# Designs tried in a protein design run: designed miniproteins, single chains, continued (2). Part 33

Each design is a single chain, and the fold is of that chain. pLDDT is the mean over its residues in the fold that is shown.

## One batch from the design tools (miniprotein)

Design m5190
Fold by ESMFold2-Fast:
Structure m5190 (fold): chain A 75 residues (1-75)
Amino acid sequence: SEEALREEVAAALVDMLIGLANSLLKQGKVDEAIETAKLAIEKAREFAERGDISPETAEHVIKRAEEVLKKAKEK
C-alpha cells in the first residue's frame, strides 16, 4: 500500500541519516556530523507528525541524534 511504502521510506531515511551522522563523527567530520544529526531530528519530527513513523521510532532517532551532538561537543 501507499502508506506502507511511505512508512518504509521514512524509516529508511531516518536510519540512513543517523548512520551517516555517526560515520561522519567517527571520521572527524564534526561540522558535517552535527548538520546531519540536526537533519535527522528534523525529519524524525516531520515524519512522526505526518504519521509516517511511530512516535516511539521518532523518539529513538532523536535520542541517537542527540548522542551524536553530545559527542561532537566533546571534540
Scores: mean pLDDT 84

Design m5191
Fold by ESMFold2-Fast:
Structure m5191 (fold): chain A 68 residues (1-68)
Amino acid sequence: AARMERLQKLVQEAQALGDRARQKDIAAAAGVTQQTVSRVLSGKITPAPETAERVAHGIALLIDDHRR
């Protein structure tokens, strides 16, 4: 539950950044495919906990970079 809630919050923050949070950059940081990132950001899939943690980590890195 906590992992999915964190992912959803980070997805909302990434969407608020628009083109600053490019799906390819999130995919590279998370170590997943751009397709996986696209589907997670659009809410089309509920990723496995491990995938959710990877995507959340990638989004958090990009948000931190843009806030610096």
Scores: mean pLDDT 69

Design m5192
Fold by ESMFold2-Fast:
Structure m5192 (fold): chain A 55 residues (1-55)
Amino acid sequence: SSAEIARLREEIRALEAEIEALVARYADIDPDEFNARLEALQDRQLALQDRIDAL
């Protein structure tokens, strides 16, 4: 439904903002921790896009 797609798009926008915040902290975070957090956020972003594509 259109409401479901709109909600999923809002979640993707929130993840994009979280990724930007993480990147801004790059110098202050352990590289392994940074990479793990970035990967988790990107995986969530892909999962949300897959859900939209399935609707």
Scores: mean pLDDT 86

Design m5193
Fold by ESMFold2-Fast:
Structure m5193 (fold): chain A 106 residues (1-106)
Amino acid sequence: MSPDERLRAWAASLAAGARDVLAPNVLYLLKQGKISGEDVVSAARTIRTHAEQRARELGASPEARAAMYRAVADALEALARAAEEAGEHEAAAELRALAAEERARA
C-alpha cells in the first residue's frame, strides 16, 4: 500500500468515524452537560494536528494531502452540526471556520 493510499484510507476512515461515531457521541455528551463547546473545539484542533502529523510521517503527495484536508473539513463540519444541535452556537461557528480553513488548503 503506497503512502498516498494509506493517507487516503486513513482520511476516509476519519471522516466516516467522525460522522457515524464521534459526532453522535459529542451531541449526547453536550446535551448531558458532560463536555463544553470549548472541549469540542479543542478536540477539533487535535484532529487537525494529528492529520498534519500523519501526512508528514507518510511523506504524502499534495494530491493525497488535499484528500486529507477535505476529510478533516468533513469531520469538523460533522462536529459543528452536533454542537449546533446541542445549542452550542459559538462552538459550531468556530468549528465551521476551522472546517473552511481545512477545505481551503485542499
Scores: mean pLDDT 89

Design m5194
Fold by ESMFold2-Fast:
Structure m5194 (fold): chain A 59 residues (1-59)
Amino acid sequence: MSEELEKELNEAFKNSETVTVEVKVEGEKITVTASGDPELAAIAQALAEKEAKERLEKA
C-alpha cells in the first residue's frame, strides 16, 4: 500500500519544470520534500501533503 501510494504521488508530481516534489510514505508518516522556486515549492509541498493524507485515509 505505502509503496504504491508513494509511486503514484511521485509520478503525479514528475514533469514539473519549476518544482521537484518527492514523497516518502513510511506507514502513517508522510514526508514531502519540495525543491525549486520557493513560492511554488511551498504550494507544491502543501498540495502533495494534502493529497498524500487523503489517499492514506482512503487506503
Scores: mean pLDDT 68

Design m5195
Fold by ESMFold2-Fast:
Structure m5195 (fold): chain A 57 residues (1-57)
Amino acid sequence: MEEEIQKIVRLILEGKLDEAVELMKKNPELFEKVISYLKDNYPERQELIDELEKKLK
């Protein structure tokens, strides 16, 4: 689980948001965990977090 979250976070940080969204949609239970991880570890990236949340809604 943690490795999967790290993989998705890496894609987001690389600007591969569409690929990250596809993986998160395949495993919806990861959505909350990835968003929480980003908010806790990358609070300065709030704009990316907001874009990600919009794409997942």
Scores: mean pLDDT 77

Design m5196
Fold by ESMFold2-Fast:
Structure m5196 (fold): chain A 73 residues (1-73)
Amino acid sequence: KAASYIVAAYLLVVGHFVETGNEEEAEKALELVRQASKALDAGDIETARKYIEEAEKVLPTAAGALRNALDAY
């Protein structure tokens, strides 16, 4: 289910923070996951893709989980 991939994206952000201690990068990734999730819930596929592309630049693993969520919608 798409929701399980969104949860996976959040867990990947938490894991990245635990490994790196980079609070600014984790906060940026968290906001992008939140915005992508909101766009998917609204059925706004174009906006979701934009936030996934931005997430790819910050945390590629979380972006991968978000793409799986998009594909499951």
Scores: mean pLDDT 80

Design m5197
Fold by ESMFold2-Fast:
Structure m5197 (fold): chain A 105 residues (1-105)
Amino acid sequence: DPEAERRRREQEEILRRKAREGFERAQAEVKKKYPTKEELEKGIKEILENGKKSGDEELGRLTAEELEALFNGDEARAFLVQAELLELIGRHHAAELLRQLAEEA
């Protein structure tokens, strides 16, 4: 179906662009919330503890890794962690697009 293929490619392009733009905004927000490495480490500890208490340690681990990647400006790592988060909610196509973006970063 040429129409479905065209829409899929348009959606992919939009997702790729939004992911790159989203990284810059997310990094700025993380640096605003955690202006020092010590504040970041405290936030990560709280996220990991909340993950254990809620029974979702994997989500807590991935959230902590995303914050660290954003704080360090590691775009490739941030996309890979975001891809794992998307896999957890069944967004397999979006996860694959982010893995491709990580290879380009």
Scores: mean pLDDT 82

Design m5198
Fold by ESMFold2-Fast:
Structure m5198 (fold): chain A 60 residues (1-60)
Amino acid sequence: SSLERQLVARRTGAEIALIGGEVEVELGKRFSPEMAKKGEETLREAEKLLEEARKLEEEF
């Protein structure tokens, strides 16, 4: 895949993970500490995807 395609995929993936992780953290605070922990992990994965996207932009 082209670098541009990889950049878009990582940014889109990060946005989905940010939304999903935030929902999991909020729901977890009310009902499940385990779910809150998983949400925090998802948010960290989103941060990694955003950093990878930023690095890919440097390749252009």
Scores: mean pLDDT 82

Design m5201
Fold by ESMFold2-Fast:
Structure m5201 (fold): chain A 67 residues (1-67)
Amino acid sequence: MKLSKEELDREVKFALYQMQLALAERAGDYETALEIAKKGIEEFKDDPEYVAWLEEQRKRIEEKLKE
């Protein structure tokens, strides 16, 4: 399969957002996790697949913050 430089750069950025989000959630820092998810949604706004995943994470984190 072919990955362009743009696709590779986006995949790497998305992986970094996934890592930071997972670390913040594992630490119980849901406020930081929410900010990471929001930043990711804005960063990947032109990529519906990444946005869909990040929106799911944002909704989960918002529910955790209500508890």
Scores: mean pLDDT 80

Design m5202
Fold by ESMFold2-Fast:
Structure m5202 (fold): chain A 95 residues (1-95)
Amino acid sequence: AEEAEKLLEKAEALLEEAREELKKAEEALAAGDAEAAIEHAKKAIELAEEALKLAREALKLATTKEQLLKAIALILEAIGLIIEAEQLIKKAEAL
């Protein structure tokens, strides 16, 4: 139980950091700074991929319904952030 909770907390913190990096990438893209947009988006992907790994491990260790649902939610959020960041990189490369 405690092991799954710690993994979920770490995954959640990494996803918060990934969201911050994606926001910086979006701001850089809006400013016409393709290089900064790509760098921030790549960092968001790296953070989201690490969060995805931790959330998947938490899913295997989950002993409660609440832990299961949280792990699934974090997995879906991580995948969504990766897709958004990859699309942003494609837009920045087209500038």
Scores: mean pLDDT 90

Design m5203
Fold by ESMFold2-Fast:
Order: sequence, then structure tokens, then C-alpha cells
Structure m5203 (fold): chain A 81 residues (1-81)
Amino acid sequence: MSLSEAFVKLVESVLSDKSLSVQQKVNFIEQVIRYLEKIESPETVLEILEAVLKWLEENKAPEEVIKMVRERLEEIRKKVE
């Protein structure tokens, strides 16, 4: 399983958790992204976030989650461009 596939599966599991509010889901996913930014190369994080954003858009995820991932993706792009 690739890192992108593993993180997409994690995001799907978090979004499927009925005990979490949308804001709690956003906060948890953002914390995992920030951790990936510390341990992985910017290029690897960019690849992961692009895969996650595509999955979120195709699966009609909450707009708050899509917006957060899009904002993180743009910040990482600035580091590799």
C-alpha cells in the first residue's frame, strides 16, 4: 500500500466516524497532515495531498475538509515551486 493509499484510507475512516463533529474531523486530519510535513519530503506530501483532495472531491466530502486540504496543498506547492 502506498502512503497516498494509506492516508486516503485514514481520511475515509475519520469521515465515516459518526461520533466526530465536522470540526473535529478537520482538526484531526490537519494534525496528521502537519505531522507528514515534518517527516516526509515536500514532494511526497504534495503527492499525498493531491491524491486525498481528488478522493474528497469524488466522494462529496464536507466542504470544510476539502477547503483545509486545498489550503495545505497550496502552502506545500510554494515550497516545491
Scores: mean pLDDT 84

Design m5204
Fold by ESMFold2-Fast:
Structure m5204 (fold): chain A 74 residues (1-74)
Amino acid sequence: NAQLYEQQGNQDLANGDYLNAGNHYSQAGDQYEKQGNLKKAAEYYQKAAAAYVRAGDYGNAIKYGTKSQELLLK
């Protein structure tokens, strides 16, 4: 459920758990993409990328930031 991953990501972010926030937001993006909601998928991939930057996980930040941009160009 995309909404549950969104909620978990928001809670992780509020707790300063940036790595888990990135993980949950990326899972929300994956679920929205699977549902064909590309706008929401791009939004949550961008939230994941921002959280990964704050976590110092630049590899995942680049991966999900790129994924977000690619979906917005479709």
Scores: mean pLDDT 89

Design m5206
Fold by ESMFold2-Fast:
Structure m5206 (fold): chain A 68 residues (1-68)
Amino acid sequence: SLPSPAEVEETLADMHLALVYNAAKQKGLSPEEIRRLVEEEGERLLAKSTDPAVQARIRARVEELKAE
Protein backbone atom coordinates (compact mmCIF):
# COMPACT_ATOMS: atom_id res chain seq x y z
CA SER A 1 0.00 0.00 0.00
CA LEU A 2 1.09 3.56 -0.67
CA PRO A 3 1.34 6.02 2.26
CA SER A 4 -1.60 8.41 2.80
CA PRO A 5 -1.33 12.08 1.66
CA ALA A 6 -0.97 13.11 5.34
CA GLU A 7 1.85 10.56 5.88
CA VAL A 8 3.63 11.92 2.77
CA GLU A 9 3.25 15.52 4.04
CA GLU A 10 4.56 14.48 7.51
CA THR A 11 7.57 12.73 5.90
CA LEU A 12 8.39 15.77 3.73
CA ALA A 13 8.05 18.10 6.75
CA ASP A 14 10.36 15.84 8.82
CA MET A 15 12.89 15.86 5.96
CA HIS A 16 12.81 19.68 5.63
CA LEU A 17 13.29 20.14 9.40
CA ALA A 18 16.13 17.57 9.46
CA LEU A 19 17.86 19.28 6.50
CA VAL A 20 17.72 22.72 8.20
CA TYR A 21 18.94 21.27 11.52
CA ASN A 22 21.79 19.20 10.00
CA ALA A 23 22.95 22.03 7.69
CA ALA A 24 23.07 24.45 10.65
CA LYS A 25 25.01 21.94 12.80
CA GLN A 26 27.49 21.25 9.96
CA LYS A 27 28.07 25.03 9.59
CA GLY A 28 28.94 25.19 13.31
CA LEU A 29 26.11 27.55 14.23
CA SER A 30 25.38 28.20 17.93
CA PRO A 31 22.61 26.25 19.73
CA GLU A 32 20.57 29.49 19.83
CA GLU A 33 20.95 30.03 16.06
CA ILE A 34 20.06 26.37 15.34
CA ARG A 35 16.91 26.63 17.50
CA ARG A 36 15.89 29.87 15.75
CA LEU A 37 16.31 28.32 12.27
CA VAL A 38 14.36 25.18 13.28
CA GLU A 39 11.56 27.35 14.74
CA GLU A 40 11.44 29.47 11.54
CA GLU A 41 11.25 26.37 9.32
CA GLY A 42 8.57 24.87 11.60
CA GLU A 43 6.44 28.03 11.36
CA ARG A 44 6.86 28.05 7.55
CA LEU A 45 5.67 24.41 7.35
CA LEU A 46 2.76 25.02 9.77
CA ALA A 47 1.57 27.98 7.65
CA LYS A 48 1.33 25.67 4.59
CA SER A 49 -0.52 22.78 6.34
CA THR A 50 -4.24 22.53 7.23
CA ASP A 51 -4.16 18.92 8.54
CA PRO A 52 -4.23 18.83 12.39
CA ALA A 53 -2.27 15.53 12.50
CA VAL A 54 0.46 16.97 10.26
CA GLN A 55 0.54 20.18 12.33
CA ALA A 56 0.90 18.13 15.55
CA ARG A 57 3.78 16.13 14.00
CA ILE A 58 5.55 19.35 12.87
CA ARG A 59 5.24 20.90 16.37
CA ALA A 60 6.52 17.71 18.03
CA ARG A 61 9.50 17.44 15.65
CA VAL A 62 10.44 21.11 16.15
CA GLU A 63 10.48 20.59 19.95
CA GLU A 64 12.57 17.38 19.59
CA LEU A 65 15.19 19.20 17.47
CA LYS A 66 15.24 22.22 19.83
CA ALA A 67 15.82 19.95 22.87
CA GLU A 68 19.17 18.50 21.56
Scores: mean pLDDT 85

Design m5207
Fold by ESMFold2-Fast:
Structure m5207 (fold): chain A 79 residues (1-79)
Amino acid sequence: MPTVVEVTMYLPGPGVITSEELNAIITDPSPYSEDGVKIGVAGFSLEKDEGYVLGIVGVELTDGPEDLVHRIHLKRTKP
C-alpha cells in the first residue's frame, strides 16, 4: 500500500481553476516541482470544496521509494 503525502498548491488569479490551467501544469510541471519532487501525470480530477476547485495529481520523488505518492490539492489564493 503506497504512502500518501498531501500537499496544497495555491494558484494566483480569480475564479475557479480551469481545465486549461490544469492542462498547463500537466504539460509542463517543471515550474511546480520543488525540493527534488517531480510531478508526473498519474491522473487528475476536479472537485468543488468551499467555493474552490480542488485538483489531484500524482507526483514522484527524484530518489524516493517507488511506493511513495504525493497528492497535490490545487486551490486559488484566497482573496
Scores: mean pLDDT 50

Design m5208
Fold by ESMFold2-Fast:
Structure m5208 (fold): chain A 56 residues (1-56)
Amino acid sequence: SLLEKAREVAEKLGVSETTVLGVLTLHYDHGLSQKETAEKLGISQSTVSRIIKTAE
């Protein structure tokens, strides 16, 4: 599940599960770019990129 993947990524990167879940949901389910996802969540694009690379 996406929730299970978010937990794994959060543990690996030391970021909150809520932030990771938000990134994965907006990017994969809603089709937002990494930049759009970063802007919507109020985090850096580099953080979004790290989360996505770790999730892949």
Scores: mean pLDDT 85

Design m5209
Fold by ESMFold2-Fast:
Structure m5209 (fold): chain A 82 residues (1-82)
Amino acid sequence: VEEEVEKYIEELKKLAEESTDPLSRQAARYFIKGVEALKEGNVKEAVELFKKARDLAEQSPDGEKIIELGKKAGEAAFKLVA
């Protein structure tokens, strides 16, 4: 379960560093921060970060891929802490 979270986080980190689209990079970073906040038990902060990440991703050409990865990372993190 932790290995699944780490795998999706690594894919999001790659997008945050290698994507040519600024909104895609920011959306990926916010999803990563949201998962980290969730792992620390900061549920309110995680929800706010995920919302901001989704809003940014919806404005980007790669938004669907980023939202899918963020959803998978978030779901895996929820299973780890719930």
Scores: mean pLDDT 79

Design m5210
Fold by ESMFold2-Fast:
Formats: structure tokens, sequence, C-alpha cells
Structure m5210 (fold): chain A 65 residues (1-65)
């Protein structure tokens, strides 16, 4: 599977489990960075810092396509 798809699925699962959006997005971004996806990781963090967890999910969904 794609790295972005794995990060997206993990983020969705964390949010469903009650993890705060910023914390969940940071975990997903750390995973992306560990897989060499530094640019995507930073975009996900930026979206979460702006309070836009939905944007973080959309970024990952687009990259997973």
Amino acid sequence: GSVARQARDALRQMLAGGVPAEEAAEAAASYLKSQGQDELAERVREAARRGDGERALRLLDEAAS
C-alpha cells in the first residue's frame, strides 16, 4: 500500500479513538517523515496547527490516490 494511505488510515483510526486532532496529525506526520515523505509530513502538521484536521485528512487522501 502507499505510505500516504497508511498514514491516512492511521490518522482516521486515531481520531475515531478520541486522540486530539493535533496529536493524531503529529503522529501521522512522524510516520510520513520516517518513510521519507518530509514535504507531505510538514503539510499535514501545518494543517493541524491551523486547527484544520479535515484538511490534514484531505491532503493524505489526495496523496493516497
Scores: mean pLDDT 81

Design m5211
Fold by ESMFold2-Fast:
Structure m5211 (fold): chain A 74 residues (1-74)
Amino acid sequence: GFTPEELERFRERAEEVRREVEKETGEKLEVRIRVDADGRPLVTVEGGSADLQDALLQRLAEILAEIRAEARER
């Protein structure tokens, strides 16, 4: 699972990207990050258009993969 430090970095990056998208599009978006029973992050996006939700989810998945890659090189 994610360490507390990895989860914190992901939350910070997710909020930064959410604010950037909201500023660029003028649409209000909410990102919710929860941890499942296996310690895996669950990400949901609400608000805006369906296309915007999908684009944000894709970008968040890329950030999550980068954080995982950095952890695995140890």
Scores: mean pLDDT 78

Design m5212
Fold by ESMFold2-Fast:
Order: sequence, then C-alpha cells, then structure tokens
Structure m5212 (fold): chain A 72 residues (1-72)
Amino acid sequence: SLSELIKKIAKELGYNLSDGLTKIIANIIKDYLSKGITSITELELAKDPLLLPFAGIIVDIFKAFLKKLKQS
C-alpha cells in the first residue's frame, strides 16, 4: 500500500513517524499525484498552519518517493 511505502521511505530518511502521521502524509502525497503535482516546496506546505511543522519532512518524503518511482 502507499502508506506502507511512505513508512519505509520515512525510516530510510531517518524519520520516526507514528502510523497516524504516516497515513496523513500518504494521503497528502496521493492527493498531489491525483492532481499531477510532481514538485512541492516547504513554502507551499507552510501556507497551511497544520502542515507547517511537518513541511520539511513531507517535502523530503515526496522527493524520495518520486525517485523510487523513477527507479522502478
């Protein structure tokens, strides 16, 4: 599943995320992909106060996820 892949990527990047936060990030990435978004900045995420504390983590995970897709 996407959530399992995101959890694996987060661990590879050194982030220790709860299962709940992992699912939230997976849903954000799924939404971006459904909209054809392949690049996102911390500044765009920081416009949402609820995402601001996690903006850097979300960007790092999304970049790593896209790299894995290119290697498949």
Scores: mean pLDDT 80

Design m5213
Fold by ESMFold2-Fast:
Formats: C-alpha cells, structure tokens, sequence
Structure m5213 (fold): chain A 68 residues (1-68)
C-alpha cells in the first residue's frame, strides 16, 4: 500500500546524511534537503521518475511526497 512505499522511501532517504525525511501520518512524507539547488532538483526528478503514482511537490528546501 501507499504507507509501505512511503516507509521504503523514508528508509532510503535517511541513509543520506544531507537529507532528513519524516513520515506524517499514513499518506505524506516530508523531506528536507541541504540548501543546494542541484541536489533539490535531482532528488525531486528522481522521486517523480521512480514513483510516478505519487504526488511530488517542492517548496524551498522541502520536498513533499503524498499518495495521489
């Protein structure tokens, strides 16, 4: 289900020291990235490409992923 996918993403992202990710409830994952525009763009594109069924949005240094 969506929760299992978000938990998998959370575990993968928390392995990166430049990224802090937290799961909010069962449907939303919030990701904070170091203030590096190239890293933010690359991670956003990666998430959109690997998980096209999930909604991905970015605001400043925060990326939000939710079940669509």
Amino acid sequence: GATSILEKILAELNADPDVSATLQGDTTLTITVADDPNRIIALTLKLMGEYPDLSVSVSGTTITVSAA
Scores: mean pLDDT 76

Design m5214
Fold by ESMFold2-Fast:
Structure m5214 (fold): chain A 56 residues (1-56)
Amino acid sequence: ASEEAVKILAELLGLPDAKSAEEVIEAMKEAGYSDENIKLLIEDAEKLAKEKEEKE
């Protein structure tokens, strides 16, 4: 996932200070998210990050 997608995921989880992909993924696993749910959330965040990049 891109860094922008990771930042979007951190905000969705209520963790705006978690800016690394590893920290966000760990927080998701600790919150009880499955690998499948994490993958889906990453895909959605990548779409949002792509839209943001197009608005640059």
Scores: mean pLDDT 72

Design m5215
Fold by ESMFold2-Fast:
Structure m5215 (fold): chain A 73 residues (1-73)
Amino acid sequence: DDEAYELIVKASQALSQGNYDEAIKLAEEAIEKAKDNPFLKAQAYRVLSIAYRKKGDFEKADEYEKKAKELLA
């Protein structure tokens, strides 16, 4: 949990800096480290959704937004 949370914080910082590829990498690592924690996975999927939307990949952005919502339903 702690490692996944730290990766999500770093991914969010990368997003704020416009480093979308770094944000994607960090969010993917956070998903691996979340160990079935749906709240941490949902946060990481939201980072992926935002990053892909900023890169113009709307299909991936919508898919990750859907995954984030499904984890919290």
Scores: mean pLDDT 85

Design m5216
Fold by ESMFold2-Fast:
Formats: structure tokens, C-alpha cells, sequence
Structure m5216 (fold): chain A 63 residues (1-63)
């Protein structure tokens, strides 16, 4: 149910880079790697210094 909580955060603050990162992590746990990549890319577009998004994006690209 984490995905629904993070989506609610984004409805209130669409530029929340951390919420996009957390959505990507949850989707990656479900094997939805394409969707996870899109959320990590959005997180980095909002905050290019988001280390968590960069690390998770690199790990997914190796799969």
C-alpha cells in the first residue's frame, strides 16, 4: 500500500523528488522495471542531486 501513499504525496506536491524515488523502489520490488525507471528519471529531473534515485537507476540499468 506504499505506492498509494506516495501517489497521494505527489497529488499534494508534484515536485517531490523523494516521493518519485520511493514509487520507483516499490515498482522495482514488484518487477515493474520500466515503470520504476520512469519514476527515477522524474526524480532526477526535479532534483539532479538525488543520490538515492541515481543509485537505484544505475542498479536497474544493469538488469
Amino acid sequence: KEIEEYKKLLEKDPENSMAYTLLGIELAKQGKYEEALKYYEKALKIDPDNVAAKKNLEELKKK
Scores: mean pLDDT 80

Design m5217
Fold by ESMFold2-Fast:
Structure m5217 (fold): chain A 62 residues (1-62)
Amino acid sequence: MKAKRQAALDKLHDWSAAGYQMDQILAQAKATGDDELLAVLQAMKDAGRAAAAELARQRALE
């Protein structure tokens, strides 16, 4: 993994441990101007939305 990607993931881990919600984490990333961190967080948010939609679909079948 490239050093910038690893630094972005380490920062995300620290913020997650501090109890920040995803929207607040995104706001912090925008404030730092870290483009690599923003790209990682956006990809995770998009993946999370897809996973949530699939889970909602499965639960609707119950």
Scores: mean pLDDT 69

Design m5218
Fold by ESMFold2-Fast:
Structure m5218 (fold): chain A 57 residues (1-57)
Amino acid sequence: MDLSAVFADPELRRTFLALREHGGDLAATARALGVPRSTVSRHVRRIEALAGPLPFL
């Protein structure tokens, strides 16, 4: 998985690291980041478009 494009975006990088920390739990990630769950879901879709499917989802 090439994370270079994901890590170039600070918001996507933050969401990716939080998702990994919470084992792919969107609700836990949303709470940790203080954003709506829909925002995390949108970021996941964008991360997968850039880097392929996430192994922990």
Scores: mean pLDDT 78

Design m5219
Fold by ESMFold2-Fast:
Structure m5219 (fold): chain A 86 residues (1-86)
Amino acid sequence: GEKVEEARRLLEEARELLREGRYREAAELAERAARLAREAGDRELFEEAVELLLEAAEGLFEKGDITTGIAVKLRAIGLRLDYELA
């Protein structure tokens, strides 16, 4: 459906941003993709998006942006818990 197609596009963009070291922007797109995948019921796409979000958090830690990295990691954990409890 439309949400799955949008989530896939956002994940492709997030992967490119992640490769460029644009971790904050990658995290924003990955989080949007995760929410869309969850709304569509696509668990595989959701897990892929959460994994990219966690990779973005690690990149932020490596850059020394600890506060943003922690915030992104907590959002990823929250998304995963919400999916598991639904």
Scores: mean pLDDT 87

Design m5220
Fold by ESMFold2-Fast:
Structure m5220 (fold): chain A 92 residues (1-92)
Amino acid sequence: GLEEAKKGGEEAIRGGLEAVKGGKKGLSPGIGGALGGIGGVFEAEVLKNAKEGGISARSGGLAAIKGGELSGSEEGIKGGKEGYEGGLKGIK
């Protein structure tokens, strides 16, 4: 629902930023994760669209996982996984 989409977006933002902090190899996908997470939060809280927010959070979470893997950021991977799972629950 809306709460899961919002939480997924927040975690995708966190994971994306941690991936960026982990190193230059994680920069592009880490930024993608943060932007996807921002979209998820916006769509859930402002537009009240759980499905679109969940899709954005899921996409951002996957990008954050990829960024964390490339930069060696365990926190980037963890945040990305939580963003992906929250996004899936938002979509149902």
Scores: mean pLDDT 87

Design m5221
Fold by ESMFold2-Fast:
Structure m5221 (fold): chain A 55 residues (1-55)
Amino acid sequence: MIVHAEVRGLRPEDLPALVKAANQALNASSPEEAEKILRDTAERIGAELVDIRVE
C-alpha cells in the first residue's frame, strides 16, 4: 500500500512526529486506518492535510 499526502504548514521540529505517523500508516491494516493516522497527526501538530491518495 502506498499513501501520498500533501501536508502544508509543517514545522521542522514536527517532522519526527510526522515520520513516526507515516511508518505507523504503512503498517496499517486498511487504507482507511492509514488515512486516519495521518489526519490525526496533522491535526495534532497544526499542519494542514491538503491532498491524500491511497494506492
Scores: mean pLDDT 76

Design m5222
Fold by ESMFold2-Fast:
Structure m5222 (fold): chain A 83 residues (1-83)
Amino acid sequence: HMEEVKRHIREANEALQAGDFDAAIAHVEKALDLLEEKYPQFVEALRKEVERARASTDPAAQRAHLTNVLLALGEVAGVEVKL
């Protein structure tokens, strides 16, 4: 359901702003799971970006990858993402 997707995007954005990368990733993954049936190629691309965030040893790079994912999710779901 789209309202559940929007909720996870907002919660991921709040977690990212607080520096809680684990919580941000968890909410992003739940949003991606909900979008997978309707947007499989989009979800596949964003899952690869989340994997880059996880693989990164630099917190700034990890934040950048997660910001890219959230901006893309916000665009599709119609949710404003704050940087």
Scores: mean pLDDT 87

Design m5223
Fold by ESMFold2-Fast:
Structure m5223 (fold): chain A 88 residues (1-88)
Amino acid sequence: VTSVDQARDFIRRARDIAFQRGATEQDFVDSDQRLRDRLDRISQSSNVWTVLQQGVRRLTEMLRDPTADPRDIATMIVTIQHLVDSLQ
């Protein structure tokens, strides 16, 4: 991914796939609550873009794996969403 808009578009598509695989809205809420403090610290760092790119790569790998846990996919989507929102 090379822009915030591309990352947001990727998140939207990944979210649809996660729901198709059995993820629920509650899985996203639970991931957000669990990761909030860590993601807030990362978002304040100068390496936000690098972490975002690594996250997108990992999420892409998970989406290619039909055995990937939908809750793990939701966790990665929440991670990427927080980082994208911090970049504006």
Scores: mean pLDDT 80

Design m5224
Fold by ESMFold2-Fast:
Structure m5224 (fold): chain A 82 residues (1-82)
Amino acid sequence: MMPLEEAYFRRFDVDGDGVIDEAELRRLLESLGRHPSAEEVRALIARYDEEAEPDGTLDREEFARLYEDLLRELLREAVAKV
């Protein structure tokens, strides 16, 4: 389980709506040692935001998928350097 993810959601989602917007996602990625551009953040949200009605936010489940993929990307990037 990812208690770190839950702690971050709680910090950003003070009202308890359970969504992460572009600015919050960018801050999260920066805290993980990433430096995404605004365009990259928007592309990530669009990729994981299910095409029901994208509003530029990620719910808890969409964020979990993105976070898993991000960890895989970081691992792949690290492996490519060996």
Scores: mean pLDDT 65

Design m5225
Fold by ESMFold2-Fast:
Structure m5225 (fold): chain A 61 residues (1-61)
Amino acid sequence: MEAEAKELVEKAEEAVKAGDIKTALEYYSRAVEVLNKDPAGGKEAAEVLLKAAEIYEKAKA
């Protein structure tokens, strides 16, 4: 995984554990943005998007 994207995912996971869903979603969005700039990162970007979507639905519902 791209080093910047990896750090962003780690920050998102920490925010999720802290219950800070808004911050977690911001970090996940930034990680996806970084991963999508690398053609090889598409699979990891999709996995991050799925996690962000699940967290978003739980927070919204």
Scores: mean pLDDT 76

Design m5226
Fold by ESMFold2-Fast:
Structure m5226 (fold): chain A 85 residues (1-85)
Amino acid sequence: MEKEKLKKELRELVKEALELAKKLGLSTPELEKEAEKLLEEFLENSDVEELKQAVENLKKLIELEKLALEKKVKTAEELEKLLKE
């Protein structure tokens, strides 16, 4: 059960990371497909400890992607305000 729970969590986290990457303009359909293939290979060939480390690392990546998206939105809004004045 433990390994299957970690696999499910990793699939959910990767989906969130890819959605944020798309909003940031960092993702293409080709990159998304390759990422999904690599994820399934990683899930098949990784032990419980490797999966736990991947979960923690991916959570940190998602936090950074959210921060980057927030900064991107603020920069665009600031630029539009300057052009409007």
Scores: mean pLDDT 77

Design m5227
Fold by ESMFold2-Fast:
Structure m5227 (fold): chain A 92 residues (1-92)
Amino acid sequence: SKELAEELAKLLAEIAKEGAKVEVESEGDTLYITISGLNPIELTALALWLIGLGLDGLEVEVKIEGDTLYVKVKGLSEEEIKYIKEAVEEAK
């Protein structure tokens, strides 16, 4: 939904502003997010938040590999994907 896209965009922009590296790519209806520069506790908390706290109605898959969090989100509209990508790019 629009609200979920806005919450995700806000979270990713905040993380980028705090000095983490946030990369966002898309293919079709799938959004790929790569986050690095957070400590293991911050990465774990973020992963749990993304799974647990309100991407209901979206398919969310998260993977932690070393110091990097990989997030895959399906079910977003083209406009919602564009909004998230623009918000993250502006925050860099």
Scores: mean pLDDT 78

